# Ledger of designs, part 108: designed miniproteins, single chains, continued (5)

Each design is a single chain, and the fold is of that chain. pLDDT is the mean over its residues in the fold that is shown.

## One batch from the design tools (miniprotein)

Design m19732
Fold by ESMFold2-Fast:
Structure m19732 (fold): chain A 74 residues (1-74)
Amino acid sequence: TSKKISEGLKELAKEEKNEEIKRALLMASRLAEEGTDPDAVVKGLKDSALSLGASKKDVEEATKKAEEIIKKAQ
């Protein structure tokens, strides 16, 4: 559910050491809470993290973890 995806992304953000990725995860959690499609939530995470200056490698790792949370919430 959207709420489970949002909560999972918030928990991931609490464990994140990279501030740009953490901010992007919190933004993505809000999109999920608002009922945004999972694919659009993942895209929002990538776009936000890159715009905040996160490395492509850190964005890729965060994206994989977010996709795992989405799969578990289905």
Scores: mean pLDDT 83

Design m19733
Fold by ESMFold2-Fast:
Structure m19733 (fold): chain A 116 residues (1-116)
Amino acid sequence: MAEEVEKFLEEKRKELLEKLREEFAKEYGDESYLNLSPLEVAALAVARERGLSLEEARKIAREAEENWDNPEKQSELARTAALARAILERDGEKAAELAKLLGLQYTEVEPEEMLG
């Protein structure tokens, strides 16, 4: 029973990651985007939402990766990308640490579940 729910959640995360990769590959006209890491996908999503360039997205991804173990050294944008990665990779401890540093309160996930 628990294993069946876990497989469903893994499938949904894989579908979301694949969908974002396909959207970026189509938007930028480059099939290499189909091979982006979860952190690179998260950084591009953050950059797109904030109206930032591809170059800025790459800087966000590098900053988040280099300072993964020291999130207090990350910018707000790098912490946001790192949080998205932690959620995608099911790293609940890292997600909680990053959410606290970003000043995020625990809220009902219902609207996000309906919109994601």
Scores: mean pLDDT 71

Design m19734
Fold by ESMFold2-Fast:
Structure m19734 (fold): chain A 94 residues (1-94)
Amino acid sequence: AVPEEKLPESLRLMFTVDEDGYLKPTPEMKELLEKAGIKEIPEKMTVEEVIELLYEINDRVLEEIEKNNNDISKSPVAQAYLEYLKKIAEESKK
């Protein structure tokens, strides 16, 4: 696992840390995961499980883009993911 202090700011905006040091997705992150077809989301996750989950969503987004000949305008999950990342980037600037 990666210590909390080494977690990217964007990851801390996508997940909340509980008093036991476990990570839980924000409501917005949970909705994005469900849109990507990830239905089994643990309520408590380690940093390793979060990293695996992020790789899984990235793989699904990439597969959707490739299936649509790299056309993001025809890739609704990829569009939702990019808009979410833009929102996280804007929130990290404030």
Scores: mean pLDDT 74

Design m19735
Fold by ESMFold2-Fast:
Structure m19735 (fold): chain A 95 residues (1-95)
Amino acid sequence: MKEKAKAGRKKFLDELIKQLKEEITSRVGEEVAELAVKFLKDFYDIVENSSSLEEQKKAFDKLVEEIRKLAEERGWSDEARAWLHDVVLYARNLL
């Protein structure tokens, strides 16, 4: 059993969440940053409980879609794209 590897992944996730929250807050505000962090954590939970790459890809697509809806609701045409890209990259690094 590799407890050290699991602890390392959790530290990586926590640092990503911290960085992401700070960056999104500076761009679009604190409330939106909190929602993005929630989506990222939800995706991580699905990845940890999924044993198939196909299911992980479905979770990824759902995350992208939900964040896109949020960005559209707030009216961030240009900034929404960069913001979505950042969250998507962070989610991808959890795979």
Scores: mean pLDDT 67

Design m19736
Fold by ESMFold2-Fast:
Structure m19736 (fold): chain A 64 residues (1-64)
Amino acid sequence: LEEQRKKLEEELKKWAEENGLDVEIRYSVHLDPQGNEQVTAALLRRVYDPEAGRPVWEVLKTLE
C-alpha cells in the first residue's frame, strides 16, 4: 500500500510538473469486496466557485 501510494504520488507529480500546474495531491484508502486495501490518489487545483463565493478544490486527475 505505501509503495502503491508513493508510485501514484510520483506519477501525479510528474504529470503536474509537465503541465506546469501548482497542485495538491490527496489520498484515500478503501477496502475492496475481498477485504484488500486499495489506494486512490487525486490531483487537486484551487479554483474560485461562484456558487460558494470562495475558492474550492477541483479534482483534475485520479489514479488507483
Scores: mean pLDDT 71

Design m19737
Fold by ESMFold2-Fast:
Structure m19737 (fold): chain A 76 residues (1-76)
Amino acid sequence: VSSLSPVSATLLSMALRYRLPLITSKLIQEGLSPHEATARGVLEVAREVAAGISDPEEAQKVLEVGEEEARRILEG
């Protein structure tokens, strides 16, 4: 279990609530299925959050959480 700092966890949660619907809608309009668009959106949101984190280890944890969540979405 990769424990994110409270700040990183909050940033990721807020970004997922706000950014994910916008990214997912765009990807669906581009021809992706809803579940594939959601998985891709989660990865894009995690990358955006990680890019804003100055600690490389914490940024890597955010990316790993995003990748794990995207995998779960794609696998059902």
Scores: mean pLDDT 81

Design m19738
Fold by ESMFold2-Fast:
Structure m19738 (fold): chain A 51 residues (1-51)
Amino acid sequence: DKVIDYYVEQVRNAKNQEEIDQIISQASHVFLDPDLRNKVLDAIEEVLKEL
């Protein structure tokens, strides 16, 4: 999914924890569909476990 890939790439390219926190905050508020929001946040969580 292009939306999930976009946020995953943003997290992978983040330079510090503040940028990561901003990306998570943005993802939490941009999506009104809870299913899509949860999929995006889950993908971010998986990437963060690798960092």
Scores: mean pLDDT 77

Design m19739
Fold by ESMFold2-Fast:
Structure m19739 (fold): chain A 86 residues (1-86)
Amino acid sequence: IEEYIEGARDEVEEALRALRAGDVQEAIRHLLAAESLLEQALSIDPENEKVRRALELVREALEAAQAGDLETAIRHVEEAIRILRE
């Protein structure tokens, strides 16, 4: 599970870099990868609140990025990184 959490953190950090660069398609690619990794972590431990909260934030960031709301996407990504660093 820790391997999936670490991988998700790396993907979310890459998404933040892409969003700051205005590369929305790269950001979406990294957010989708993070979502997949967090879903796998949650399938191993369904009661992991940290993973659940991070997954919710990644999904909110993905929705915002797809809508072109980059400021909202960045805020959700930054919060997800904070949670995943614990």
Scores: mean pLDDT 85

Design m19740
Fold by ESMFold2-Fast:
Structure m19740 (fold): chain A 70 residues (1-70)
Amino acid sequence: GPMEELRRRARELAIELARGLGEKILEANGGQGTLEITVTEREVTAVVTTPKGTFTVVVDLDLLLEALRA
């Protein structure tokens, strides 16, 4: 139904946002490191590990869903 489609879109957008930001962090660090995307029912997490340290981006799916409903 419409809510299931909106949840799917929120998840797809969250993955795109987390990956996009993670890739920009890697680029800012000379492209050196790894990017790991973890998708759960509640959130999408991007972990970027570089020689300078680890950066974590978390997108809350419920908050993103509420933003898309507004």
Scores: mean pLDDT 84

Design m19741
Fold by ESMFold2-Fast:
Structure m19741 (fold): chain A 114 residues (1-114)
Amino acid sequence: IDDMIAQLQALREQIKAAKTAEEVQKLSAEAIGLLKDTQKTIMQIFNSLDLTPEQALQLSNQMMVIMAAETELWYVYKNRSLSVEEKKELALNALDAAISAINDFKKIVDETLQ
């Protein structure tokens, strides 16, 4: 999880620094791949934990945020009519939401292991 958060933060900084639509599209595609790998890891951890109903609901909500971020990044990747600045804003917002959700997931996991 920590390694995946670090990789997502690195992609966020690359998107912020990007100057062309092609760069943002390429980085958005990379972010989608990384989020899918992160989602798989989260599901493996989720299935290994004995969660309360409240914890299970919180984790499900965080998974939905990650899926929404993937959808937004896919929109940035596919839409050729968006400006570079519009693509960057959407991609950065999506990554920020996903990183926040993954950090919240980590807190719940850490709490269940204590």
Scores: mean pLDDT 80

Design m19742
Fold by ESMFold2-Fast:
Structure m19742 (fold): chain A 62 residues (1-62)
Amino acid sequence: SAAEREAKARRAAENLRAYLLSNGASEETAQRVADEYRALVLAGREEEADRLGLKAVLSVLT
């Protein structure tokens, strides 16, 4: 359902934001990435969302 998709997208974006903050990203960067991730998931662009998330995670780990 749309509501289920929205809830899942929000939780995933919140988890990504928290992860980035825990690994030294600025609040501004973490929020921007989380917002972009959520928007891509809600638009059905899940592969692009996954690539964005992976790039963001790698940027704080490397």
Scores: mean pLDDT 84

Design m19743
Fold by ESMFold2-Fast:
Structure m19743 (fold): chain A 86 residues (1-86)
Amino acid sequence: PPDSPQEFTIRQLVKGLVLRGLISEEQGKELIEAAINKDYDKLREILLESGFTEEQVERIIEGVKKGNVALSAAVSEVLAARDAQA
């Protein structure tokens, strides 16, 4: 079955984090599951472990709550910020 737009956006975030060596594939799987299940505590934990700031984490969580457009914008912003720190 095709991914939902929100699942696709989360998978793109996870792929970007794994490619940058910020998380493992196992952590990436946990992140996708937490986002789909709306487990915001687990999502926050994994993102903080990945080196995101509290502000970036809250932005991503708000994106998950509001839907794909907000999530896509948040993902693009935080990945660009991480690339700038490289």
Scores: mean pLDDT 74

Design m19744
Fold by ESMFold2-Fast:
Structure m19744 (fold): chain A 64 residues (1-64)
Amino acid sequence: SEVEALIDKYTYPDGTIDQVAASLILHDVLGLSLEEANAILRAAGLGPVMTKEQLLALIEELKA
């Protein structure tokens, strides 16, 4: 999917992604402000580094 391709561009070889990249992806994919994206990541219990799978699961939950 286009969302997975975008995440893959920012994902490290070990399958992790940093919070800055995650907030930018939430901004681009869901139209959230960077402030809203960072608040949502915090509320979801995601720290400065997360897995690609954790970010994908969050995006699917927010789209529902």
Scores: mean pLDDT 82

Design m19745
Fold by ESMFold2-Fast:
Order: structure tokens, then sequence, then C-alpha cells
Structure m19745 (fold): chain A 118 residues (1-118)
């Protein structure tokens, strides 16, 4: 469908952008597995940058990861992903970190593609 084609285009663009931002060589050839690998790297980076994380922050990370999984299953929207990334960004101790910058660039790209494909 047109909606599935739009979702695929957004996923491919996000994969390429996040792999570039993290300097990560993806091990899987499957797009969904690549997106999970990139999501796991983002969560790992956020945990490394957040000493003594609050229970609220850990819940936000869990909710974000589950939202990515739901999105890859066709059960959540791009807007749901943007909302969870914005929640994470607002909770980061260092808003100028490389990980915070990567999140901002990912949100901007998703918003741009969503507007273009609407």
Amino acid sequence: SMEEQKQLQILQAMRDKLAELFGLTLTSSDLKEQMLELTEELVRALLAETPNPSAEFLLQLSDFYQTVRRFLAGLASVEDLIAKLEELLSSLPDPDSPTAQAIREAIALMRELLAQLS
C-alpha cells in the first residue's frame, strides 16, 4: 500500500541517518533487525551518558524500545516514535551530548519525511 511504502521510506532514511550518526556497521541485512540494532545502540549510549538513572528515565527507555518494536510490527505511528524521542531528549542530563544531537537530527528527519509524504 501507499502507507506501507511511506513507512518503508522513513525506516530506510532513519536507518541510514542513525548508522551514520553512531558510526555503526550494521550486522543484519534485514531492515527491521537493523532498526532494532540501532535502537539498542541508542539505548546503550543513553545509559552510558546517564549516571544513576531515575526509575522514570528507565521507564521512558523501556517505553521507547517497546514503541520501536510496535512500530516495526505496524502497531505504532511515526508520531508515536517522535513523541517518545522528545520525552527522552527532555530527560537527558546533557542536552549538548552527541547522543542528544543524534536524537534531535532523527526527530527532524522524521518530521521532514512525514510532511513530504503526507
Scores: mean pLDDT 81

Design m19746
Fold by ESMFold2-Fast:
Structure m19746 (fold): chain A 82 residues (1-82)
Amino acid sequence: VEELERLAEEVGELLSKVTTEESAKSAKEELIETAKDPEKAYEAGEVVIITGEHLEELGYKEIGKELKKLGEEMKRKAEELI
């Protein structure tokens, strides 16, 4: 659970580089709450991967790649807890 919350925080930090502070804070808080439920954390990991893919298309290649890694790790950790 703590590991999933940490991954959610890292996603929020990356998002703060490509969006407003308000939007990044809101997304981070939602992700941390979601990370407390392994099934929801798995779904959040999928959304993080899709977000990373979208950011790569927009030219944020490094941030998108890092988000995809974090999303995959969220899915893996969530599966271990289910």
Scores: mean pLDDT 77

Design m19747
Fold by ESMFold2-Fast:
Structure m19747 (fold): chain A 100 residues (1-100)
Amino acid sequence: SPLARLEALRARIDALIARADELSVEELEQGTEAIFAGLYLLALELDREDAAARVVELARETRKQLEANRDNPEAAKAVLVAALRRAREVVDEMIAELRA
């Protein structure tokens, strides 16, 4: 169900944030990109075009900030954690709407 998929995405976001210090930048980036892809597809399936557009813009901004910080792994991780927190906000909004 869409709700179960959103709850799974929320759990994956929380796990990535909790483990950010244990993961390499590459692992955290791969996890974050998987969250962006999953959330984008689910937003489209739920006819949430505004949410899908918001995820695309978040991914674009995140990739730009990662390029700017490619030689600073601590800053790169901070960018990824901030992006995951913003993705979490989109997930929480979509869960709240489905539970309303």
Scores: mean pLDDT 90

Design m19748
Fold by ESMFold2-Fast:
Structure m19748 (fold): chain A 118 residues (1-118)
Amino acid sequence: MEVEIRASVHPELADELRAYAEKAGVRVDLVPSRASPETARAMAEVVKGLIDALAAGVTDPEEILKRAIELAQKAGLEVTRADVRRLSADEWVVAVTFRDKKTGEEVGTLVVRIRRAP
């Protein structure tokens, strides 16, 4: 089974999160966030929490969606869109779009790709 997180995070936290994910056995594709530093750090906290969940064996798309929403709320982010898409018999995408709850600033979309390899 292959699981990958794609997200925009604070540039200064990207290398730390990549190292954390590698140690946890989770694949990440992180790009620099264009959001404010505070908002970009909130997204980094969501990514870290999802790395922890995936490392703990959470691979059900609906459970990943639930965890992403809970982590976003804890980090002070508002979920504006949340979707689970089946791409094939063995491939799923969980996509969650966030906004900062206090400022209304758009943070971006976090994507978790799940593939059940044979």
Scores: mean pLDDT 81

Design m19749
Fold by ESMFold2-Fast:
Structure m19749 (fold): chain A 81 residues (1-81)
Amino acid sequence: SEREERLAKLIIEATEGKVTEEQALELARFFLAHPAPSREEFEAKAKELGIPEELYDTIWKTILDFQIDEGVELLREAVLK
């Protein structure tokens, strides 16, 4: 989906290509299917995908920023449209 591809692209850019397209897309799918995953759930999925631990904070922030931006945009459209 467009949302999955957009989030995956942001993860790749934030990690400067240290995460593969396959890993980024699988993470994006996981998060968009699970709206409020815990940090522990994220780390378990990242470990399963073979993502280096040094990248966890960068990826976590990227995903949270993406979800916040989507939520703000939806609220803006509902109130100010």
Scores: mean pLDDT 78

Design m19750
Fold by ESMFold2-Fast:
Structure m19750 (fold): chain A 95 residues (1-95)
Amino acid sequence: DLEELRKKAEELEKKAEELRKKESSDATTQVGGADVLALLREGEAAVAAAEERSPEEGKRMREQLDAELARYRERHPAGAAWGLAQYLREKVAAL
């Protein structure tokens, strides 16, 4: 369902934003890599669902997802989750 994919992308963005706020506001609480990985796995599932619904768009989203993951993994784990979620939201909205 296109509407479900759209809502899923919005949920991922919201969760990523909450992780960033939590990390920046709480000096004693670390947002663990497990939280980022869980969010990335939800992103992968959303892309897989998009591929099943629209193969051409799904493939394009996958290639862009891989490129963004490569860029963000290196420097900004919390920022990576937010940027990836925002990007997925834009791509799912385009479907």
Scores: mean pLDDT 60

Design m19751
Fold by ESMFold2-Fast:
Structure m19751 (fold): chain A 81 residues (1-81)
Amino acid sequence: SLEKALEYAEKAIEAARAGDLEKAREYVGKAMDYVEKIEDEEVKKEVLEYLEKAFEALRAGDAEKAIEYVEKAVEIIKKKL
């Protein structure tokens, strides 16, 4: 559900802010799994694009960029709820 995607995206931001990039990556992955299950292809594509960029930023150790990308995904999700 989109609500669960939002929950995990917000948890990813908190983990990244705490410096726990491994946990943040886990939460971004879970958010992506829930987004993959939505039927709105336009919303799915937009949200996944930002979550994928966040995941790549976390893999590169760039917590600041990752937070920016996840916050953009959260903004899109909140507008569609």
Scores: mean pLDDT 86

Design m19752
Fold by ESMFold2-Fast:
Structure m19752 (fold): chain A 95 residues (1-95)
Amino acid sequence: SMAALERIEELVKEAEEKFKETAEKIFNSEPEEAEKLLEEFEKFAEELLAELERLEEEHADDEAIQERIREAKLLIEQQLGVLRVQLAVHLVVAK
């Protein structure tokens, strides 16, 4: 179970780092580039969520792992929501 928890924490850290990088770049980019940056993050998030789903299936009976995966999925969904709002604001300000 420790190896699975460590992997989940690694995925969360990767998500946080990519989120910060993407958010910072969106406001410094032209509209078309900003839209591309969001699309790249959405694809990255889909890959992370797929790996979390694999871990969830492998550890179906481990309540601690299931809870941590639920929290990780929620964080990634919240990050996607924030970036979508930031893009919308950037597009309005740029126009």
Scores: mean pLDDT 87

Design m19753
Fold by ESMFold2-Fast:
Structure m19753 (fold): chain A 95 residues (1-95)
Amino acid sequence: DDKSRQVLIDGVQEHIAKLQEIKKKAKEENNTDLQKLADDAIKQLQDYLKKLQDPNITPTEETGIALNSIGLEEDVLQKYKEELEKKKKLEQELA
């Protein structure tokens, strides 16, 4: 029980850390759109983290957050990769 919750918390924290690295990279490249997407996604994952850390969370809510968190993590990471590749292609075309 406690161990399975900790695995979910650790997973969300890992994705937050990954997105923070993407945000730093976007800032160095002056990619304001990618910075905004990273910031918004970090906030969404932080909200999920807060709910997973709430001692009053119900088993139904916990299951829903687990499923939604996995889907959000995949969708968000995919969108960031697409934006990063789009910017790299524009750089190559202008070079």
Scores: mean pLDDT 73

Design m19754
Fold by ESMFold2-Fast:
Structure m19754 (fold): chain A 87 residues (1-87)
Amino acid sequence: SLDDVERRALEAGVAALAAGASPAAVLDTVYAVIREHAPAEIHPEIDAIFAAARARMEKATSRGELAEILAEAVGRVMRLIEAHLAA
């Protein structure tokens, strides 16, 4: 299910963070899991959301801002996948 994909992506991100990964590496880990389970037709849109999130994270100055950017990007990508599967 999409909920299982989101959960697995977030668990992978938490594991990367616990291993000392940078915010960008955590983002990359989360999106790699989501992208692997997403339809190929929407990969360009997922890649665009991911790129925008990475650019925002480079300018982030707090842990709260980084968490907000990650949560927003994950939410947007999951909504995009859900909308595509409902079409």
Scores: mean pLDDT 83

Design m19755
Fold by ESMFold2-Fast:
Structure m19755 (fold): chain A 58 residues (1-58)
Amino acid sequence: GRAARALAGMSGASLEAAERAVRALQAGDYKAAGDHLGISAESARALGEALRGLGLLP
């Protein structure tokens, strides 16, 4: 239905933002990662540290 098509479009945009955020986190650019995710740089740093602790980031 229309809702499924809207979710598919939003999903693509969210995936692109997530990919850019992951690249910024890998580079240690927490401000850029926060901007891509719509969160603060401090929250992005905490997320990056958590993901490294889980072995999901280098």
Scores: mean pLDDT 73

Design m19756
Fold by ESMFold2-Fast:
Structure m19756 (fold): chain A 89 residues (1-89)
Amino acid sequence: SLLDVELSKEEAVALLDAALARYVAAHPEEAALVSMVVDLVKAYILSLPEDTVKLGFILDLLRSMMPPEVFAAMERALRAALAEYLSRQ
């Protein structure tokens, strides 16, 4: 399951940054709000004692902090960023 994908903190931050870049390119008027939420999620992930984080947990954090329509677009951006990352392995 995509939700069970385990990422290092560095991978999680890189994917969030890549997803944000894709989202902002498509929705520049929403850049400030979405950037703020992504920054908070990154800070929270980096504060965790574990070395890894599940993608499902990241998606749950984003879902709790965004309107459903914004979350759906961010989830698509994250899935695209993950697919690109995996294609480079």
Scores: mean pLDDT 84

Design m19757
Fold by ESMFold2-Fast:
Structure m19757 (fold): chain A 72 residues (1-72)
Amino acid sequence: MIVGEGETGEEGLRKGSLLGGDAPAVGTLVSTENGAVGVGRGTANQAGAGAAIGMEDKGGDVRKGRGRVEVL
């Protein structure tokens, strides 16, 4: 069970989030839809990933746009 240094556990998550947000979306969608079986389906993961990633990207962008209190 010990892992050697070089694991891309977090890097895998970053790429997943950048490429399609598969990792983060899976966690949310699976818990909402089926929980355990959701992941086994795969289809639900892909559908949710597309929607979830769009929402996450928007949130980050909005924060940058309004980073300054002086803006409106």
Scores: mean pLDDT 41

Design m19758
Fold by ESMFold2-Fast:
Structure m19758 (fold): chain A 100 residues (1-100)
Amino acid sequence: SLAELAELARRLAELIRNKDLEGVRELLREQGLSEEEIDEALAQLEELHAAGENEQVALMLRLQAFAAETGNDIEAVLAKAREVGAPQAAIDNLEAALAA
């Protein structure tokens, strides 16, 4: 469900923010990923970070963490997304998800 996906994203964002790589591994194992799939996912995250192509994903994870900190204040999250220059497509998707 959307709520389960949002909670998973929140937990993942919090672990990444805290640089808790072991916590990320444990969360992915809990979701049923194999050790090989987890290693590939972490390697891909490192590659995206090194390439500078992960700004949108990192931004979305930061906004999810901010939403959790504010008790899911939709207006505050949208204001923060606009303040940090999130792509319009990401803002539109966030608005649609929050309106559902």
Scores: mean pLDDT 60

Design m19759
Fold by ESMFold2-Fast:
Structure m19759 (fold): chain A 51 residues (1-51)
Amino acid sequence: MREELLKDIERGVLEISIGVLRVSYKNSVARGDEDKAREFEELIRKEEERM
């Protein structure tokens, strides 16, 4: 029961974190900053793995 609630909270936090990283990724792509875009892709991957 408590574990289910914690999983829901963790999922929500990860979704928010991924959303922020996706916005940062899009901004980096728009700037032509390939190094930053790649960095944000790696961060998104790490957050996705935690889901």
Scores: mean pLDDT 75

Design m19760
Fold by ESMFold2-Fast:
Structure m19760 (fold): chain A 81 residues (1-81)
Amino acid sequence: SMEEKLKEVEEKLEEMRREGEEMIAAGASPEEIHARLMEKYREIEEWVKKNLSEEEAEKVFEKMEDVIVGMLLRQAEREAA
């Protein structure tokens, strides 16, 4: 169902956020964080293209971009402190 697919997407987004936070906590560089999150972006993109409509896919891509930007900002704030 669409509800089950959207739940799967939210779980994938949560894993992406968790990995980003773990990398920041481990002292990873912005380049390392970006590279890893882009790898996760591509994995989620492949799943989304197979399972969701174009309109729902665009919403997920925006959410993934927000995660990447958010993690890079959090990393920068940690380095500035």
Scores: mean pLDDT 85

Design m19761
Fold by ESMFold2-Fast:
Structure m19761 (fold): chain A 96 residues (1-96)
Amino acid sequence: SMMKENELLAEAAAKFFAALAYSLKHKKPLSEENAEEFIKEHPELYKEVYEYFLKLAEEGASEEELADKALELAFEYTKNEEALKKYKEEKKKLEE
């Protein structure tokens, strides 16, 4: 079912964002438990991020494109401007 596939892709991307954002903010290793703590602290933001990724998945975004967006959002949310800059530079090199 395309609907279930899109929901799974959106959940994976939203949880990846949550885990990475929590990890970056608290200087902890990336883990699934970090995602659960983020969701607990920011349930409304997590819902908005999930709905955003669900829309992108429904519009045909791949798992890789959703993961890229999750990384960008996590760096932006934590104001890790140096990491975001490096990520965008590496992405441009791969697209050449």
Scores: mean pLDDT 81

Design m19762
Fold by ESMFold2-Fast:
Structure m19762 (fold): chain A 65 residues (1-65)
Amino acid sequence: EVRKETVVFEDEETAKAALEHATGVLSKAVEAGLISEESAKAAIKALQEGVDAGGGVPVTVELEL
């Protein structure tokens, strides 16, 4: 089922740390069969867009579980 979450990062440094952490978690979730590889890639791109915007931007992540 599709799950939508909105994340807001306080600043660029926090956003970068969150992106690195999320990339690791999403990769493990794909390996465990919890989400699709396509959903993980989309989520990572959305988070990366938030980092590029310098934080403070709400990023909506859509995951298929």
Scores: mean pLDDT 67

Design m19763
Fold by ESMFold2-Fast:
Structure m19763 (fold): chain A 82 residues (1-82)
Amino acid sequence: AIADAIAAAGARDTRPAAPDEVIRAVGAYAGLSEEETAAAIAAGLSEDSLRALAMGALVDRRPLSEEEARRVVAELDAILAA
């Protein structure tokens, strides 16, 4: 479950937390619920953990082609750079 993935990522993440606005933007991109996004903010996820979580959430919803996976990486990099 995405909630379990958020909790697990937060417990392992030793990097600085991403800003709340960035976590919300990544959550919206990955299709996270309001509760899942709030949990990610509470867990203090870093940019690297957000990339992994977003990719995992998208793949869990449906299989991604290699081209789709590459596009997702580029789109996440753009969100995280803003």
Scores: mean pLDDT 75

Design m19764
Fold by ESMFold2-Fast:
Structure m19764 (fold): chain A 55 residues (1-55)
Amino acid sequence: MSRAEILELLEGVDGLTDAQKRWIADVADGDLDRFLKALAALGVPREERERLRAL
């Protein structure tokens, strides 16, 4: 998963600032597990995180 793909997935996620979205993309470094952990750290609901994992 690329940085651009992560940012595209975050386009529809409410409650995140542009800085938080960039931080998630940087921390994830193409790793889906790190991506999901970053979402959890910023308080993204489990239902939304499970939806993103299924894509």
Scores: mean pLDDT 77

Design m19765
Fold by ESMFold2-Fast:
Structure m19765 (fold): chain A 79 residues (1-79)
Amino acid sequence: SKLEEKLKELEKRIKELEKKEITNPVIKQQIEDARRTLEETRELLERKEDELKQLLFLMSASAGVLVAESGIKKEEEKK
């Protein structure tokens, strides 16, 4: 998903920061906090995606509007 792609970009950014010569303990702490926050955010976003999929699944038989809102049927899943 697009959200997953953005999360991977953020993860790469954090890893780049960790690769730098970080001898400053304040910056080290900030990076640790950022990594923890990133993990929590990723878990939250994964949960939100699951919730959306569950809603689409439940409504798929009678609510094409919800499917259209998600954009997954913009091309009717074919072309």
Scores: mean pLDDT 62

